# Ledger of designs, part 20: designed miniproteins, single chains, continued (3)

Each design is a single chain, and the fold is of that chain. pLDDT is the mean over its residues in the fold that is shown.

## One batch from the design tools (miniprotein)

Design m8664
Fold by ESMFold2-Fast:
Structure m8664 (fold): chain A 81 residues (1-81)
Amino acid sequence: APPTVEQALRQIRGMLRLAEALAEEMRREGVPPEQARAVMTTVRDDIAARLAALVAEVPTPEVRAAADEALGRLDQILAEI
């Protein structure tokens, strides 16, 4: 069965938190910026695809808004590398 709106929002928050944690871990480990950017670009593209699929499965304004906000935050993380 498709996820509920609440489940979709939890999945979006979970994906974003994992991406933020990975970016912070790479900073702590001193991963070179070029390598960190390549890794985070792959993560961003994977999350973007999953968000698009989730929005298609739960096409509500709340889920679309949360997905758009998450993508904006991922782009900000990439810009800060």
Scores: mean pLDDT 88

Design m8665
Fold by ESMFold2-Fast:
Structure m8665 (fold): chain A 71 residues (1-71)
Amino acid sequence: TVLTEADIRRVFNEETAKMPLGDFLRNKLGLADEDVAAFARAYGLDLAKTLEEQNLGSEEALISALAPFLA
């Protein structure tokens, strides 16, 4: 799956910032389980914690963190 900056901007909002990171990556961005696991390992992130709890509660923070996985 090809992830773009536009995909992040389309799905990010106050509600999605409060959902678990793993659920956001799988259900909102459409990433495969293997890519979700790779992202979490690369950044030492907890898939069960929310985006807000991990300093990913803004569009710019998300784009920055996901930059290596963007097209």
Scores: mean pLDDT 79

Design m8666
Fold by ESMFold2-Fast:
Structure m8666 (fold): chain A 113 residues (1-113)
Amino acid sequence: MKEKIKEIVDKILNLIDEIITLLQEFASRLTGEEKELAQQFIDRLKKIKEDIKKAYENNDYQRILDLMETLLTLIDQLIKYAEKVDPEFAERLKKIKEELQNLIDEIKSLIDS
């Protein structure tokens, strides 16, 4: 069970890194307040990533699920923002959100077993 949870957590962390990379590329094209807002999203994503790592190290699987819900909410806010500025970036974020939801459902199934 722990090995399967580790594989799913590693996939989730990789998807967070993908979002951060895409958001950094997006932010590089922005100026002023929009760039500052994008940087705030990057900082929040980095914090959630570190919090997930700590929760996993502590075998706190419920905390991982709570952090995943927070992550999905943050991604929804980012998608809403991106739709106004870069629809292609928004579509890519929607795809990553779908992958994250599937991984969250998988880890929840393993914990509830």
Scores: mean pLDDT 84

Design m8667
Fold by ESMFold2-Fast:
Structure m8667 (fold): chain A 75 residues (1-75)
Amino acid sequence: LTEEEKEKLALEALKEAAKELEDEKASKKLLELVKKAEAGAPGEEIQEEFEKMSPEEQKKILEAIAKAAAAVEAA
């Protein structure tokens, strides 16, 4: 896989992980971050949005990211 294909696969895995989150608010925020990344938003902007989230939301999003990373490795 090219780096571009890996990034696309990672973003798709993040969307899937977000859908599986029981916390609807955290799920929506993660989907917004993925949408911004797909639109070419710089990493700094995405980081700022993440840092504005509550610690609980940040924890749930990091758990979703870890799950998505495991899914990408399995693919």
Scores: mean pLDDT 76

Design m8668
Fold by ESMFold2-Fast:
Structure m8668 (fold): chain A 56 residues (1-56)
Amino acid sequence: DKEGFPVAGGIDKGASKEKQDELIEKIREQLKKAGLSDESIQNAVKSVEDHIKKTS
């Protein structure tokens, strides 16, 4: 995670459900502010969620 950008799979798997949800929301917001397309944002969020699900 360079330059403060969120990275898919970089979410702490040990965090509580509430904290994970907040982190995902922040990721969506940051990517939207960065001017990424809706499709790219959706794919990034999905990758993070899928990674968390597979590792828990």
Scores: mean pLDDT 67

Design m8669
Fold by ESMFold2-Fast:
Structure m8669 (fold): chain A 55 residues (1-55)
Amino acid sequence: MHTGAEALDEMLALGLSEAVAESVLRLAGAESRDSPLTEQQYRGAVEAARLLAGR
């Protein structure tokens, strides 16, 4: 199980701003940094962040 904080850190490492990363986190189903994420939700958030960072 991942936390929203783990997803946020990974998204920031990919070059996203904190505001954009937090928006992606919410779309993945995390209310906050302390929200639990499934492996699928975590992976989906990171993948979306990678696509956004590449634009």
Scores: mean pLDDT 78

Design m8670
Fold by ESMFold2-Fast:
Formats: structure tokens, sequence, C-alpha cells
Structure m8670 (fold): chain A 69 residues (1-69)
């Protein structure tokens, strides 16, 4: 289904972020589009993917806000 393909693509992009690989413009757009649809459930995953878990809460919020802006 389209939802399964979007979820799979999101997981691939998250894996790139976890590996420290740069995202293309298209990958960043896909990442934002997925989060706009699923933001309440995926904010924790975004914090993890951006390697912000050990950072102060202000830094975590700022990192998430920059991706969602």
Amino acid sequence: SADEERRKRHAEIVAKLEAGEPLSEEELEEYRAYLESHAPADVADLTFALNLEGRPEEAQRAGVARVLA
C-alpha cells in the first residue's frame, strides 16, 4: 500500500540520519512530508534520528523544530 511504501521510505531516511549520511533535497522533503502527517507519533523517533537524545531539552526541541519548519 501507499502507507507501507511511505513508512518504508521514512525508515530508510531515518537509517541514513542514524548513520550520519547527508540527506538529498528530495529525501529531506519526503522526511518532512511524513512528519507533517505523523508528527505527534514520530517526534520521539525524530529526536532519536537526529542523535539529540543526550542533549538538553531545548536543543532537542530546536533540532526537531528546524526539520519541521
Scores: mean pLDDT 63

Design m8671
Fold by ESMFold2-Fast:
Parts: structure tokens; sequence; C-alpha cells
Structure m8671 (fold): chain A 76 residues (1-76)
């Protein structure tokens, strides 16, 4: 998955995302997730955009097998 693929995907749903955030999400997905890449991208995007819900989304991603340090690095 590339940042460009994610940009096209999110734009089709009316969601605008910075190229920096898309690149971090793409990097994380390429390292860890092979089963549901676009579903995980959507959760990571929500974590990045909604600080009040960020901890719950980060915990959900961690329980799905993504290391906490990788999630924090992608969202920082």
Amino acid sequence: VTAEDLKIFFKSYGISVSDAVLSKIADLLNKKNKSQPFGMAFLLLHAAKQPKNRQLIEDSLRLSGIPKDDILTALS
C-alpha cells in the first residue's frame, strides 16, 4: 500500500488527509498488516484526527497485533 493509494481511497469518501499522515499510515500498514489494510488505515486516520479518542483506537490497534511503539511513531 502506498500513500498515493490511501489518498485516492480517502478522497473517494470525501476525507482530506495530509501527505505526511498518509505516508506514516502507509509505512505502518506495509510493516505489520496484510489482512485488512484499508480498514486499519481508517482506524489510524481516526486516531490521528481525533485526539480525544486516540487512546481507545491505539489500544484497539495494539490488541490487533500492531506494537504500541509502531503506532505511536506513525501518529507522532
Scores: mean pLDDT 66

Design m8672
Fold by ESMFold2-Fast:
Structure m8672 (fold): chain A 66 residues (1-66)
Amino acid sequence: SFMTDDQIDTMIDSIRSMSEQQQQEIISQMDADKGQIAQTMIQNSQTDDDKGKQDLIKFYDEMRRS
């Protein structure tokens, strides 16, 4: 996998403390290589205050399984 479980936990904790602007920057960087995750982010971005945060958490949780 791209990251270890410890690195994923660190990223998730960082995401929880990030501003909306910082979350959006991370989402935009992931878009090019993670089409399926990007699709989920776009859907959530219209209705959820924590849209980026939840999608990033899901992305990293999914990476644990790889």
Scores: mean pLDDT 58

Design m8673
Fold by ESMFold2-Fast:
Structure m8673 (fold): chain A 70 residues (1-70)
Amino acid sequence: SAREEEALAALSPEQLEITREIGEKLRAMGAALDAKLKGGDFEEMLEAARRAAPELPEEVVREIAEGMGK
């Protein structure tokens, strides 16, 4: 929401970086889970996570897809 965006703008640079990293991981997790619930295989979950959080390292994206696949 707009209020959440304003709250993010009030964070320090260090807090903003941590919040952004957490947000990207949550987006990747949600995308992988959504792909799984739609009957997707591991490759579809992995691709969904990559698209949702393109700034995350490949290893982190892979670990998220593996975790959500269980």
Scores: mean pLDDT 78

Design m8674
Fold by ESMFold2-Fast:
Structure m8674 (fold): chain A 90 residues (1-90)
Amino acid sequence: MEDIEEMTRYGGEAARYAKKGDEKKMEEYATKMTELAKRVGEDLGRVAGALKTSLKMYAKGSDEDSLYQSIEELKKIDPKTGEVVEKELK
């Protein structure tokens, strides 16, 4: 499986668990997404890391503004993964 497709899958799973408030599983998948993103590119790794942080805050029931900002930043580099993450949160 290509790294970017695997990253998209982990991003979607992280968002799904964040929506359910399952912080532990969200962090597991978000960590896997971030490690794959770093292999694809430094910029992608950076925005994936920011998304992981915002998903953790969202899973805890805090303000979601930073989450949607992180999704928009991800969409600028990888629109497909950003769209999958956003869809899971709707």
Scores: mean pLDDT 81

Design m8675
Fold by ESMFold2-Fast:
Structure m8675 (fold): chain A 119 residues (1-119)
Amino acid sequence: EEKEENKKLMLELLDALVKANPDISEEEVKEAREAIENLEAEEISYGIINAAGSLIAKEEGLSQEERKRMNEIAKKLKENKEVVELSYKLLLAYIEKKEKEYKEYLKKLKEKFEEEEKK
């Protein structure tokens, strides 16, 4: 059930990405969908959180070493449903170029990463 819910989020992100980038080939979209269908729930949630974390790293101008630390924090957060949902919302806002929502979700996700790092 978790696998199916996480899969829906990733497929919705793929659909949004395709709509934003109409130059993506039908073959690339098909391969991406097939890859998502074969992922485990934890791989999907980690992927979503790690992708959203990369947006924080870009905004903060983080080094390669700091980005590696964020990847480790993303692994620790992969079972946190609130963080998965927040990461999904951030990625969707980024893809759809919704600047206000993007900044709001970016701030909230950064706070979640900082809370985990302090543990």
Scores: mean pLDDT 81

Design m8676
Fold by ESMFold2-Fast:
Structure m8676 (fold): chain A 61 residues (1-61)
Amino acid sequence: SAAEVAALEAERAAVEATVASAIEELRRSDLPAEEQEEMIRLLREGLAAVTAELDARIAAL
């Protein structure tokens, strides 16, 4: 339904915004650059997995 698609799209946008905010916070931190890059890489991998799952669910509706 349109409501289900809208809810999943909102969830996708919220996850993207949360990860973007977390990356910005890491970049402003005093952590070593190597540790920042590793954490950002893991966050981006997690985001890709979650958004792929949400996109698949949207496509199935």
Scores: mean pLDDT 88

Design m8677
Fold by ESMFold2-Fast:
Structure m8677 (fold): chain A 87 residues (1-87)
Amino acid sequence: SKEELLKLLEEAKERIAAAKSFEELLAVMDELIERLKELKAPEHIINAMETFKKDLEAKAKAGELSAEQARSSALGFLDLLIREIEE
């Protein structure tokens, strides 16, 4: 349901905000993507999450993002998804 999706995204935001490393942040995103698939979330939401994660990993690997910047970017992305789902 829409309410389950919003709750899942809000819980993911809290876990990402508390992540102490880039690896921990990526693990939260992997778990979120898997749970979105289990809930049969809209395909465009799942694809957006997978694309964002891949881009974030590539930028971090290239030294273009710190862990703090990656966390901030992930939180901002989740806020945008939450807003789109609510509207």
Scores: mean pLDDT 84

Design m8678
Fold by ESMFold2-Fast:
Structure m8678 (fold): chain A 56 residues (1-56)
Amino acid sequence: SNEQEAFAMLDLDGDGKITAAEVKTWQEKFPASSDAVVDGVLDADTLAALQAWIDR
């Protein structure tokens, strides 16, 4: 499902947990916009970018 795919993308170390470090790494590689902040928080921009990636 889309939720499992999203978790797999964020769970970079495969421990089954999403950490701020993993979110920050994802934000650095897949910025939601040119003005996106890399802070390790799942904000609206980060979630929108993740959803767009899943919906490809």
Scores: mean pLDDT 66

Design m8679
Fold by ESMFold2-Fast:
Structure m8679 (fold): chain A 56 residues (1-56)
Amino acid sequence: MEELYEKAKKIINEAKEKGIKLSVDDLAQRLGVSKETAEEILKKIEEEYGIKIEVD
């Protein structure tokens, strides 16, 4: 599970560097997980960093 979390952070950072907005569906597809799992990962990252991540 930690591997998915680190991969998600990398994907989110890449998108920010390119100036594109990721959807939850895009994140789920890139990670090879369900939308529910992608949402849980996103929420955990937001809680850890104390920030809100904008996704479409």
Scores: mean pLDDT 73

Design m8680
Fold by ESMFold2-Fast:
Structure m8680 (fold): chain A 100 residues (1-100)
Amino acid sequence: SMRERKVAELRELYEELVKIANELISKTKDPEIKQEIKRLVEEAKRALDYYIENGDVDGAADVLIQAAEKLREIAKKNGYDEIQKKLDEVIERLRAVRAE
C-alpha cells in the first residue's frame, strides 16, 4: 500500500540520517555537541516509532525533518559543508515523502 511504502521510505531515511549524524559526531571535537547529536537521533527514533504506531505518517516525516534541520544547523555552524549538503538532500527527500 502507499502507507507501507511511505513508512519504509521514512525508516530508510532515518537510517541515512543516523549515518550522517555519526559522520558529524566523528568530525566534531566538542563533547557537548556529540551528546546533543546522540540525543537528537535517539529522540527522533522514539518519535518516529510513536507516530508510525499511531498511523500518523505525516507526523513521522515532520519529526525526521526537524531532526535533520537541527543536524544541518550544527553542520553549518561548524563549517562542515559536505555534511550540510547531505542533510539538505535528506530534508528534500523527507519533504517529498510528506507531500505524497
Scores: mean pLDDT 89

Design m8681
Fold by ESMFold2-Fast:
Structure m8681 (fold): chain A 71 residues (1-71)
Amino acid sequence: KLEEIAKSTDANKVASILSKMTLEERREALKLLADRGKISPELKAQLDSAKTDLEFRGVLAAALAELIKRE
């Protein structure tokens, strides 16, 4: 659920929740994380510019790496 992602600070828990979501739900979840300041503005810009599944996967991987580094 989006609320669990917004409240979680654990990158592994976020990854687990995202793996159970559809592509559209994952996009919404990443936008929510960006709006909450949990991922960089540069990554939010990349998310908004992603038009293919491959590009979106790159943004998702970068977002998870950024969440892991932000402790």
Scores: mean pLDDT 68

Design m8682
Fold by ESMFold2-Fast:
Structure m8682 (fold): chain A 70 residues (1-70)
Amino acid sequence: MEEFDEEVRREALRLAEEARAAGLSETAVEGVELLAAGKYDAALSLPEEDLNQALDLYNEAVQLAAEKLK
C-alpha cells in the first residue's frame, strides 16, 4: 500500500535524524534508511548491533504510520 509505505518512510527518516542528533551511529542511521527504501539485503549486511537499532526505529515508524493513517 503506497500511502502507508510512504508514511512509514517519512516517519523512519524523521526518527533516524532525531536519533542521529542524539548520538546514534552513522551505520545504524544508514540501516533505517535502507529499511525505509526496502533494501533489506543491504540492511542485513550491516553489523548486528547497528541492524538491531535500525530495526527498532523502523518498527516504531511502522507503528506511528499505522496510528496516523487510522
Scores: mean pLDDT 81

Design m8683
Fold by ESMFold2-Fast:
Structure m8683 (fold): chain A 109 residues (1-109)
Amino acid sequence: SLKERLKIAQTIVDLVKEGKFDEAVGLIQLVAERLGVDLTTLTWEDVKTDPAAAELDRIILYAMFLALMEDPEVAEKLSLVIYRASQKPFSELPEEVRKKAEEIYEKVT
């Protein structure tokens, strides 16, 4: 739902603002995994043709918009977090980061 998407987006921004970059990376990767989207191979063509990829893209765009409304520095840090999230799957994160991301996800969904 839109409400759920906005909660996830706001939570990503809040984690970035708090300097919890590993948790923010983990949350983005977990959202992609739960939607069935491979973030490491995702293309713009996938965003146009796959509803799940389009949903992930909207969450990321909402997070970027919210970050820009806060501070350009927060938006810059979020851009780096998004880049890091695209480099490897959720399963390759340390266990403590994965557990924390799952706890956060359950609270916002």
Scores: mean pLDDT 85

Design m8684
Fold by ESMFold2-Fast:
Structure m8684 (fold): chain A 98 residues (1-98)
Amino acid sequence: SLKEMMERMIKAVEALRPLVEEARANASPEAAELLEEAEREMEKLLEEAEKAKTDEEYKKIFQERLKFHEEMFERAERIVEENPELSRDDLLALALAS
């Protein structure tokens, strides 16, 4: 069900928090900033998920997440293209942001 899928996604996001904190601390400012924006948007989506009660509300949250994911992926791809000598920690931060 959409509710069960959302609950699994929330648990996955929570499980990744230690890696997100590590990546943010060790990444370059540009990669860290993108990751911080991703964290803020994810927290907003998690708050919306906690309030959701209908399949239509869950679908809206998934659609918002997909759009945000596509936007973050495009921004991460641009950072990679403009910075050929990114560190492992930069790449981890960009991967976690997208």
Scores: mean pLDDT 83

Design m8685
Fold by ESMFold2-Fast:
Structure m8685 (fold): chain A 77 residues (1-77)
Amino acid sequence: MKLREEIEKKAEEMLEELTKKLGEEAARKIVDGIKDLYLDFIDFLEERGVDVNSLSIAEALSLAFLAAIEERREELE
């Protein structure tokens, strides 16, 4: 599957699991927030010349966390 499609599928799975633990409202807010940030970050990686479709979800997530740390290290909010 394309990475974006796989992220959507994993987001649905996470929503179900978190709904059982936290309730639907909290789970939805968390999953939607994380999904939006993750998809925005996939776009950011593509802008940097990364072929995101060649990456597994785990690899893309690792790169996303690493780059987010680097960006926030420089710009601390």
Scores: mean pLDDT 70

Design m8686
Fold by ESMFold2-Fast:
Structure m8686 (fold): chain A 90 residues (1-90)
Amino acid sequence: SSSIDLSERTQELADIAYETYLKELRAGKSSKEALTAAYDAILKKLGLPVQPSLEEQQKALGENLSNKEINAIIGAFLRAIGDIIDEELA
C-alpha cells in the first residue's frame, strides 16, 4: 500500500540524512556544512535540483516531503549529533 511505501521512503531518507550528516561532522565540517551536504543528498535521492542555499534546500524539502518525513530527517540529525558527543566523551 502507499502507506507502507511512504514508511519505507521515510526510513531511507532518515538513513541518508543520518549517514551523510554524521560523515561530514566526523570530517570536521561545521553543522551548516554538514546540513547542506545532507540536504543535497536527500534532494538528489528525490530527483530534485541542487539548491543554492541552505534556506532554499529547506524550502524545497518542505514543499516535497510530508511532516512525518521531515520529522524523521530532523530526528536523524539529532541522533548524529548525539553520536558525535558520545564519541568525544569516549
Scores: mean pLDDT 81

Design m8687
Fold by ESMFold2-Fast:
Structure m8687 (fold): chain A 92 residues (1-92)
Amino acid sequence: SPQDKANQLIEQARAKVKQLRKAYEEKASRSEVDAIVAELDRQMGLLFQFRQALLITAEQTGDKEYEDLAKQVQDEMDKLSSEAQKILRGYR
């Protein structure tokens, strides 16, 4: 289902933010951090594409469930981006 796909993509991105936090706590090298950031950027790109697909489907079908799911995906993306930015401010 679209909800299951959303949950899968969100969990994949969340796992990368968790890896980023662990790298920060363990004082990993900048190259290791950069690799995790690149993976997180790819996962965020997938979430963005999925959200766009949901919005297109909502417009085509008039089904509010797709619009509501797109809003949920955006909300989670905003939270993940905020958390990643807080972690990355430690690498100055």
Scores: mean pLDDT 87

Design m8688
Fold by ESMFold2-Fast:
Structure m8688 (fold): chain A 87 residues (1-87)
Amino acid sequence: MLSEEDIEKLAKELSKILKTEVSKEQVIEIAKTYRELLERAKKGELDGTELLEELSKRINEILENKVEVSLELVMKIGELLKKYAKI
């Protein structure tokens, strides 16, 4: 589970990368989305392309379409979640 300290650090780092303010609630929902979709990919329910497209779509919806989440941004977000959320 994400600690409050890890959520705060993730919110700050995601806000820098995305160049928009990311709330704690948005951080939790992004982390949950990555965990869900990565588990589905591990089960063979999503291929690599489908995983990246669905991640991009759902993150954009969580951020209220305020930013365009490119493939590079999806990967950077994934690396931050791997570091702080162990996803």
Scores: mean pLDDT 80

Design m8689
Fold by ESMFold2-Fast:
Structure m8689 (fold): chain A 100 residues (1-100)
Amino acid sequence: SEKEREIAIIEARLTVDLAAMGFTLDRLDRLIAQASGEVRARLEQMRARVEELYKELLELYNEFKSNINNLEKRKEILEKVDEIMEEVARIEAEARALAA
């Protein structure tokens, strides 16, 4: 059905976003390995923040699965996911600038 397709698209998006955050953590680990001093300390703080955001995204994924037929809850979850992914993008940009 139309609703089943919509739900499948949202689940696929959440799966892709989780994978993308996994890649961000991996990139931060590589930058940390090449850094020293204050730059390394700042990158480690950024990594810790992305790890917190990853845990929040996992909780939102579980909440989505538990409320799969709740339209209002799905909308709320997607809004929170967008906010998380925007913060991750900002952290990734700052990390690249610090490592340059």
Scores: mean pLDDT 88

Design m8690
Fold by ESMFold2-Fast:
Structure m8690 (fold): chain A 83 residues (1-83)
Amino acid sequence: SEKEKQLAELQQKIAELQALLDFVRSTTPPSPELQLITDAIKYYQQAAAALQAGDDAKAAEYKAKGEELYQKFLEWLERVGLS
């Protein structure tokens, strides 16, 4: 179903961000900007939970917040040469 596809997409995105976080943690000194990706992961997890609960509006809101934080994290990665 469409909902199953959306949930699978969110779970894949969470896994990708977790792998990126693990990679960055292994290659860089501790940085406060790592909070951007940890918070992005939490918002995608909340989006998946909201979608499971049938709250499409909250799912969309949490996904948007996660995407905003993830983009800020990518901008930081580019600035520190980890693109």
Scores: mean pLDDT 88

Design m8691
Fold by ESMFold2-Fast:
Structure m8691 (fold): chain A 86 residues (1-86)
Amino acid sequence: SLAQIAAYYYFTGKLYELLGKYETSEYYFNIAREIFSSLPEEDREFAQRLIDYAAQRVELLKDWPREVLEKLANEYKAKADKLLAQ
């Protein structure tokens, strides 16, 4: 689902933001925004709920070790890339 891909790139961007990698974060936010903007209105509402849920999860991750956050960012980026390539 494109909605799920947009949410995964958004989550990746938020994790890089927590790591202080602002240029990398903006890159993934731009990809998520492009995908989100391409969605039908019905799917955009669903994608927004997934994005809001991802934002809530990021708040729980603020105090996590940097190494774990970086691994998690790489994992969700890889998941999004794999789905987008299909």
Scores: mean pLDDT 84

Design m8692
Fold by ESMFold2-Fast:
Structure m8692 (fold): chain A 63 residues (1-63)
Amino acid sequence: MDREVAEALALIYRAIANLDEKKGDFDGAIESYEKAAQLAREAGLEDVAAEFEKYRDSLKQKK
């Protein structure tokens, strides 16, 4: 996958996760952060992927 495309998709899933969290849909937010982390890894952005995984884990604790 093109790195730029993978980065763009990761940001889109991050935005979806943020919106779901604001609506109280923590399950949806968790899934979106997981997809964002996977896309960040495909782009070679390990630090960014780890950050998204941290957000995912934080939301699991709020459920």
Scores: mean pLDDT 78

Design m8693
Fold by ESMFold2-Fast:
Structure m8693 (fold): chain A 78 residues (1-78)
Amino acid sequence: MDPALQEALGRLLRAIAEAMADPNATEVKVEVEARGVRPGTRYELQLELPPNIKKLEVRLRLDTPGAEVRLEVRQAPP
């Protein structure tokens, strides 16, 4: 995986994990910038969110064209 993208995704996953630790959290909103991501980088991330999280907003800003990140989200049953 591209190191710049790995660092950015690490920050996203940490923010999600912190929100998941709060049983009163219903929404997660994260914005992260990735710099120096290699052109043609493609990455797919699958996430399973606990039932208390109802909304996930992720914004990833790339300084390099041609990089693609696909996020697939499913919610765990209550």
Scores: mean pLDDT 72

Design m8694
Fold by ESMFold2-Fast:
Structure m8694 (fold): chain A 65 residues (1-65)
Amino acid sequence: GTSTCKAALKKVGEAIAKLSGVNGCPSDEALEAALISSGEGIVKLAESTGVSLSSSEKSILKTIP
């Protein structure tokens, strides 16, 4: 539902913030590849930054084209 999608997007935002905090700014190329490839790319970005997603959050994110 909408609340699960909102929670998943918040975690993605935290993953991006962690990348910015730790490494300054992530490379535009790497960030764009993660964000525009698909929901699977977003899930991989979150996992790479240590942000865990629930199965329902992963399912919703994977539906993003």
Scores: mean pLDDT 59

Design m8695
Fold by ESMFold2-Fast:
Formats: structure tokens, C-alpha cells, sequence
Structure m8695 (fold): chain A 111 residues (1-111)
């Protein structure tokens, strides 16, 4: 469903924009770990291999950010979003919503 896939792409883009706005590798890493935790909840609830793959890429993004490689972190975030979009539309929409909630909480914590 195009709507669910769009929501996930928008959630990934919002995450990338926030990562790029952060001056601290620590803050970027903590944001990406919050995103990974959001995907872990949906992966556990759904049992879907696509969400386990998305989770793996989200952790890879967090690790890349911790090492100062924001470009590689963005590439892994896009891959996480791509795998999350392979899930059924209902699950993809829930994942997008959880990721957006994680981004909003990170903004409140950093500000």
C-alpha cells in the first residue's frame, strides 16, 4: 500500500534530517538506538523477518553514527526503511508511527 510505504519513507527522512542537525555523535547515536528500539518492538510483535532485517540495519546506523560516519548511518537508515516497507501495510504503518514517536522523544530530550 503506497500510503504505508510513504509514511515509512517520511519517518526515515525525518530521522536523517534530525541526525544531520545534531552536532554530537553521542546524540545522533542515542536517537538511532531509540529508532532501533521502536523497530525491535514491531519486529517482536509481528515476528516478520523483514522487520528483523530493518532492526539490524537500524543498529548498524547507530554504530556508524557512534564512529562519526553519518553518511554510512544514513545509508543504513534507508536500508532499514526499505526492509520495513516489505512488511504488510498495517505493520509498515505501525513501524513508521513508532519511529516518528522515537524521533519526537529524541527532539524533546536534546532540546
Amino acid sequence: MEEARRAMREAVDETIDLVNSLKSDRDATLLLLDVADALAEVAQESGLPELREALGYAYAAATSAALGDKELAQEYLRLAGEYAQRAPPEVTRRAAERVREAVQRARERIS
Scores: mean pLDDT 87

Design m8696
Fold by ESMFold2-Fast:
Structure m8696 (fold): chain A 95 residues (1-95)
Amino acid sequence: STGELLREAALVIVQLLAQEFGDERAKKLVEELDIPPLSKEELLKQLESMKPTLQDLAQQGDRDAAAVLAAYMYLKAGRLPPDTVVERVLEIARG
């Protein structure tokens, strides 16, 4: 389902936020969900595979897909996303 894809993409973003920026909210969620550690390269590959579908959903007006995609663009540029984007991604990841 669209919701499952968005949750999977959000969980990848959360893992990157925890690893690259030490975001405490992201680290707590990773621990809470007992997510096995993946390398940055593996996480980015997962996002790259989901990117075309996320782009299609965002173009169709899906605000959650747009937020996940925005977070991905910031992270790919080595930048921390705005807090409003981080909060939305964390909400999507929680389901």
Scores: mean pLDDT 87

Design m8697
Fold by ESMFold2-Fast:
Structure m8697 (fold): chain A 57 residues (1-57)
Amino acid sequence: DLESAREAARALLAAAGGDKAATLAFLVREYSEHPSPTWTAPSEEAIAAAREAIEAA
């Protein structure tokens, strides 16, 4: 569900006021320290899709 990852990434970017660097740092830290309990696809592909969605926004 790469689209769910992209949607979540866009929501995070919006919450950060469009700060892509802060959003990417948060995404990397969240997956490294602890995955969200509601995150159902913590794969490398889902992380890459989220990162691409943030960069493309």
Scores: mean pLDDT 68

Design m8698
Fold by ESMFold2-Fast:
Structure m8698 (fold): chain A 98 residues (1-98)
Amino acid sequence: EVAALRAEIAALLADTRARLAAARTRAQVDAITADAAARLNALLGRLLDAVDAEMAREPDPEVRRQRALEATAFALRAIGELEQARLEALRRLDAAAA
């Protein structure tokens, strides 16, 4: 489940990056980003719930702590990748307009 959710998030980010690369207006970038952010937030919520469910069965507190940190780091990286793709699209459009 966790691995499947991570794969779905990676696929969402790859698809979103391709859509942003093809965007021709700031309004399109905003619409693509808003849709992707909503879908990413839903998937990240499901990922964190799945990790919490696995950790509820883990007796080692250090393993639980490490898994929680890894899940948080993954979520922050995913959010950062979406923001980076948005900024790259905006920079491309600004350069084309100059």
Scores: mean pLDDT 87

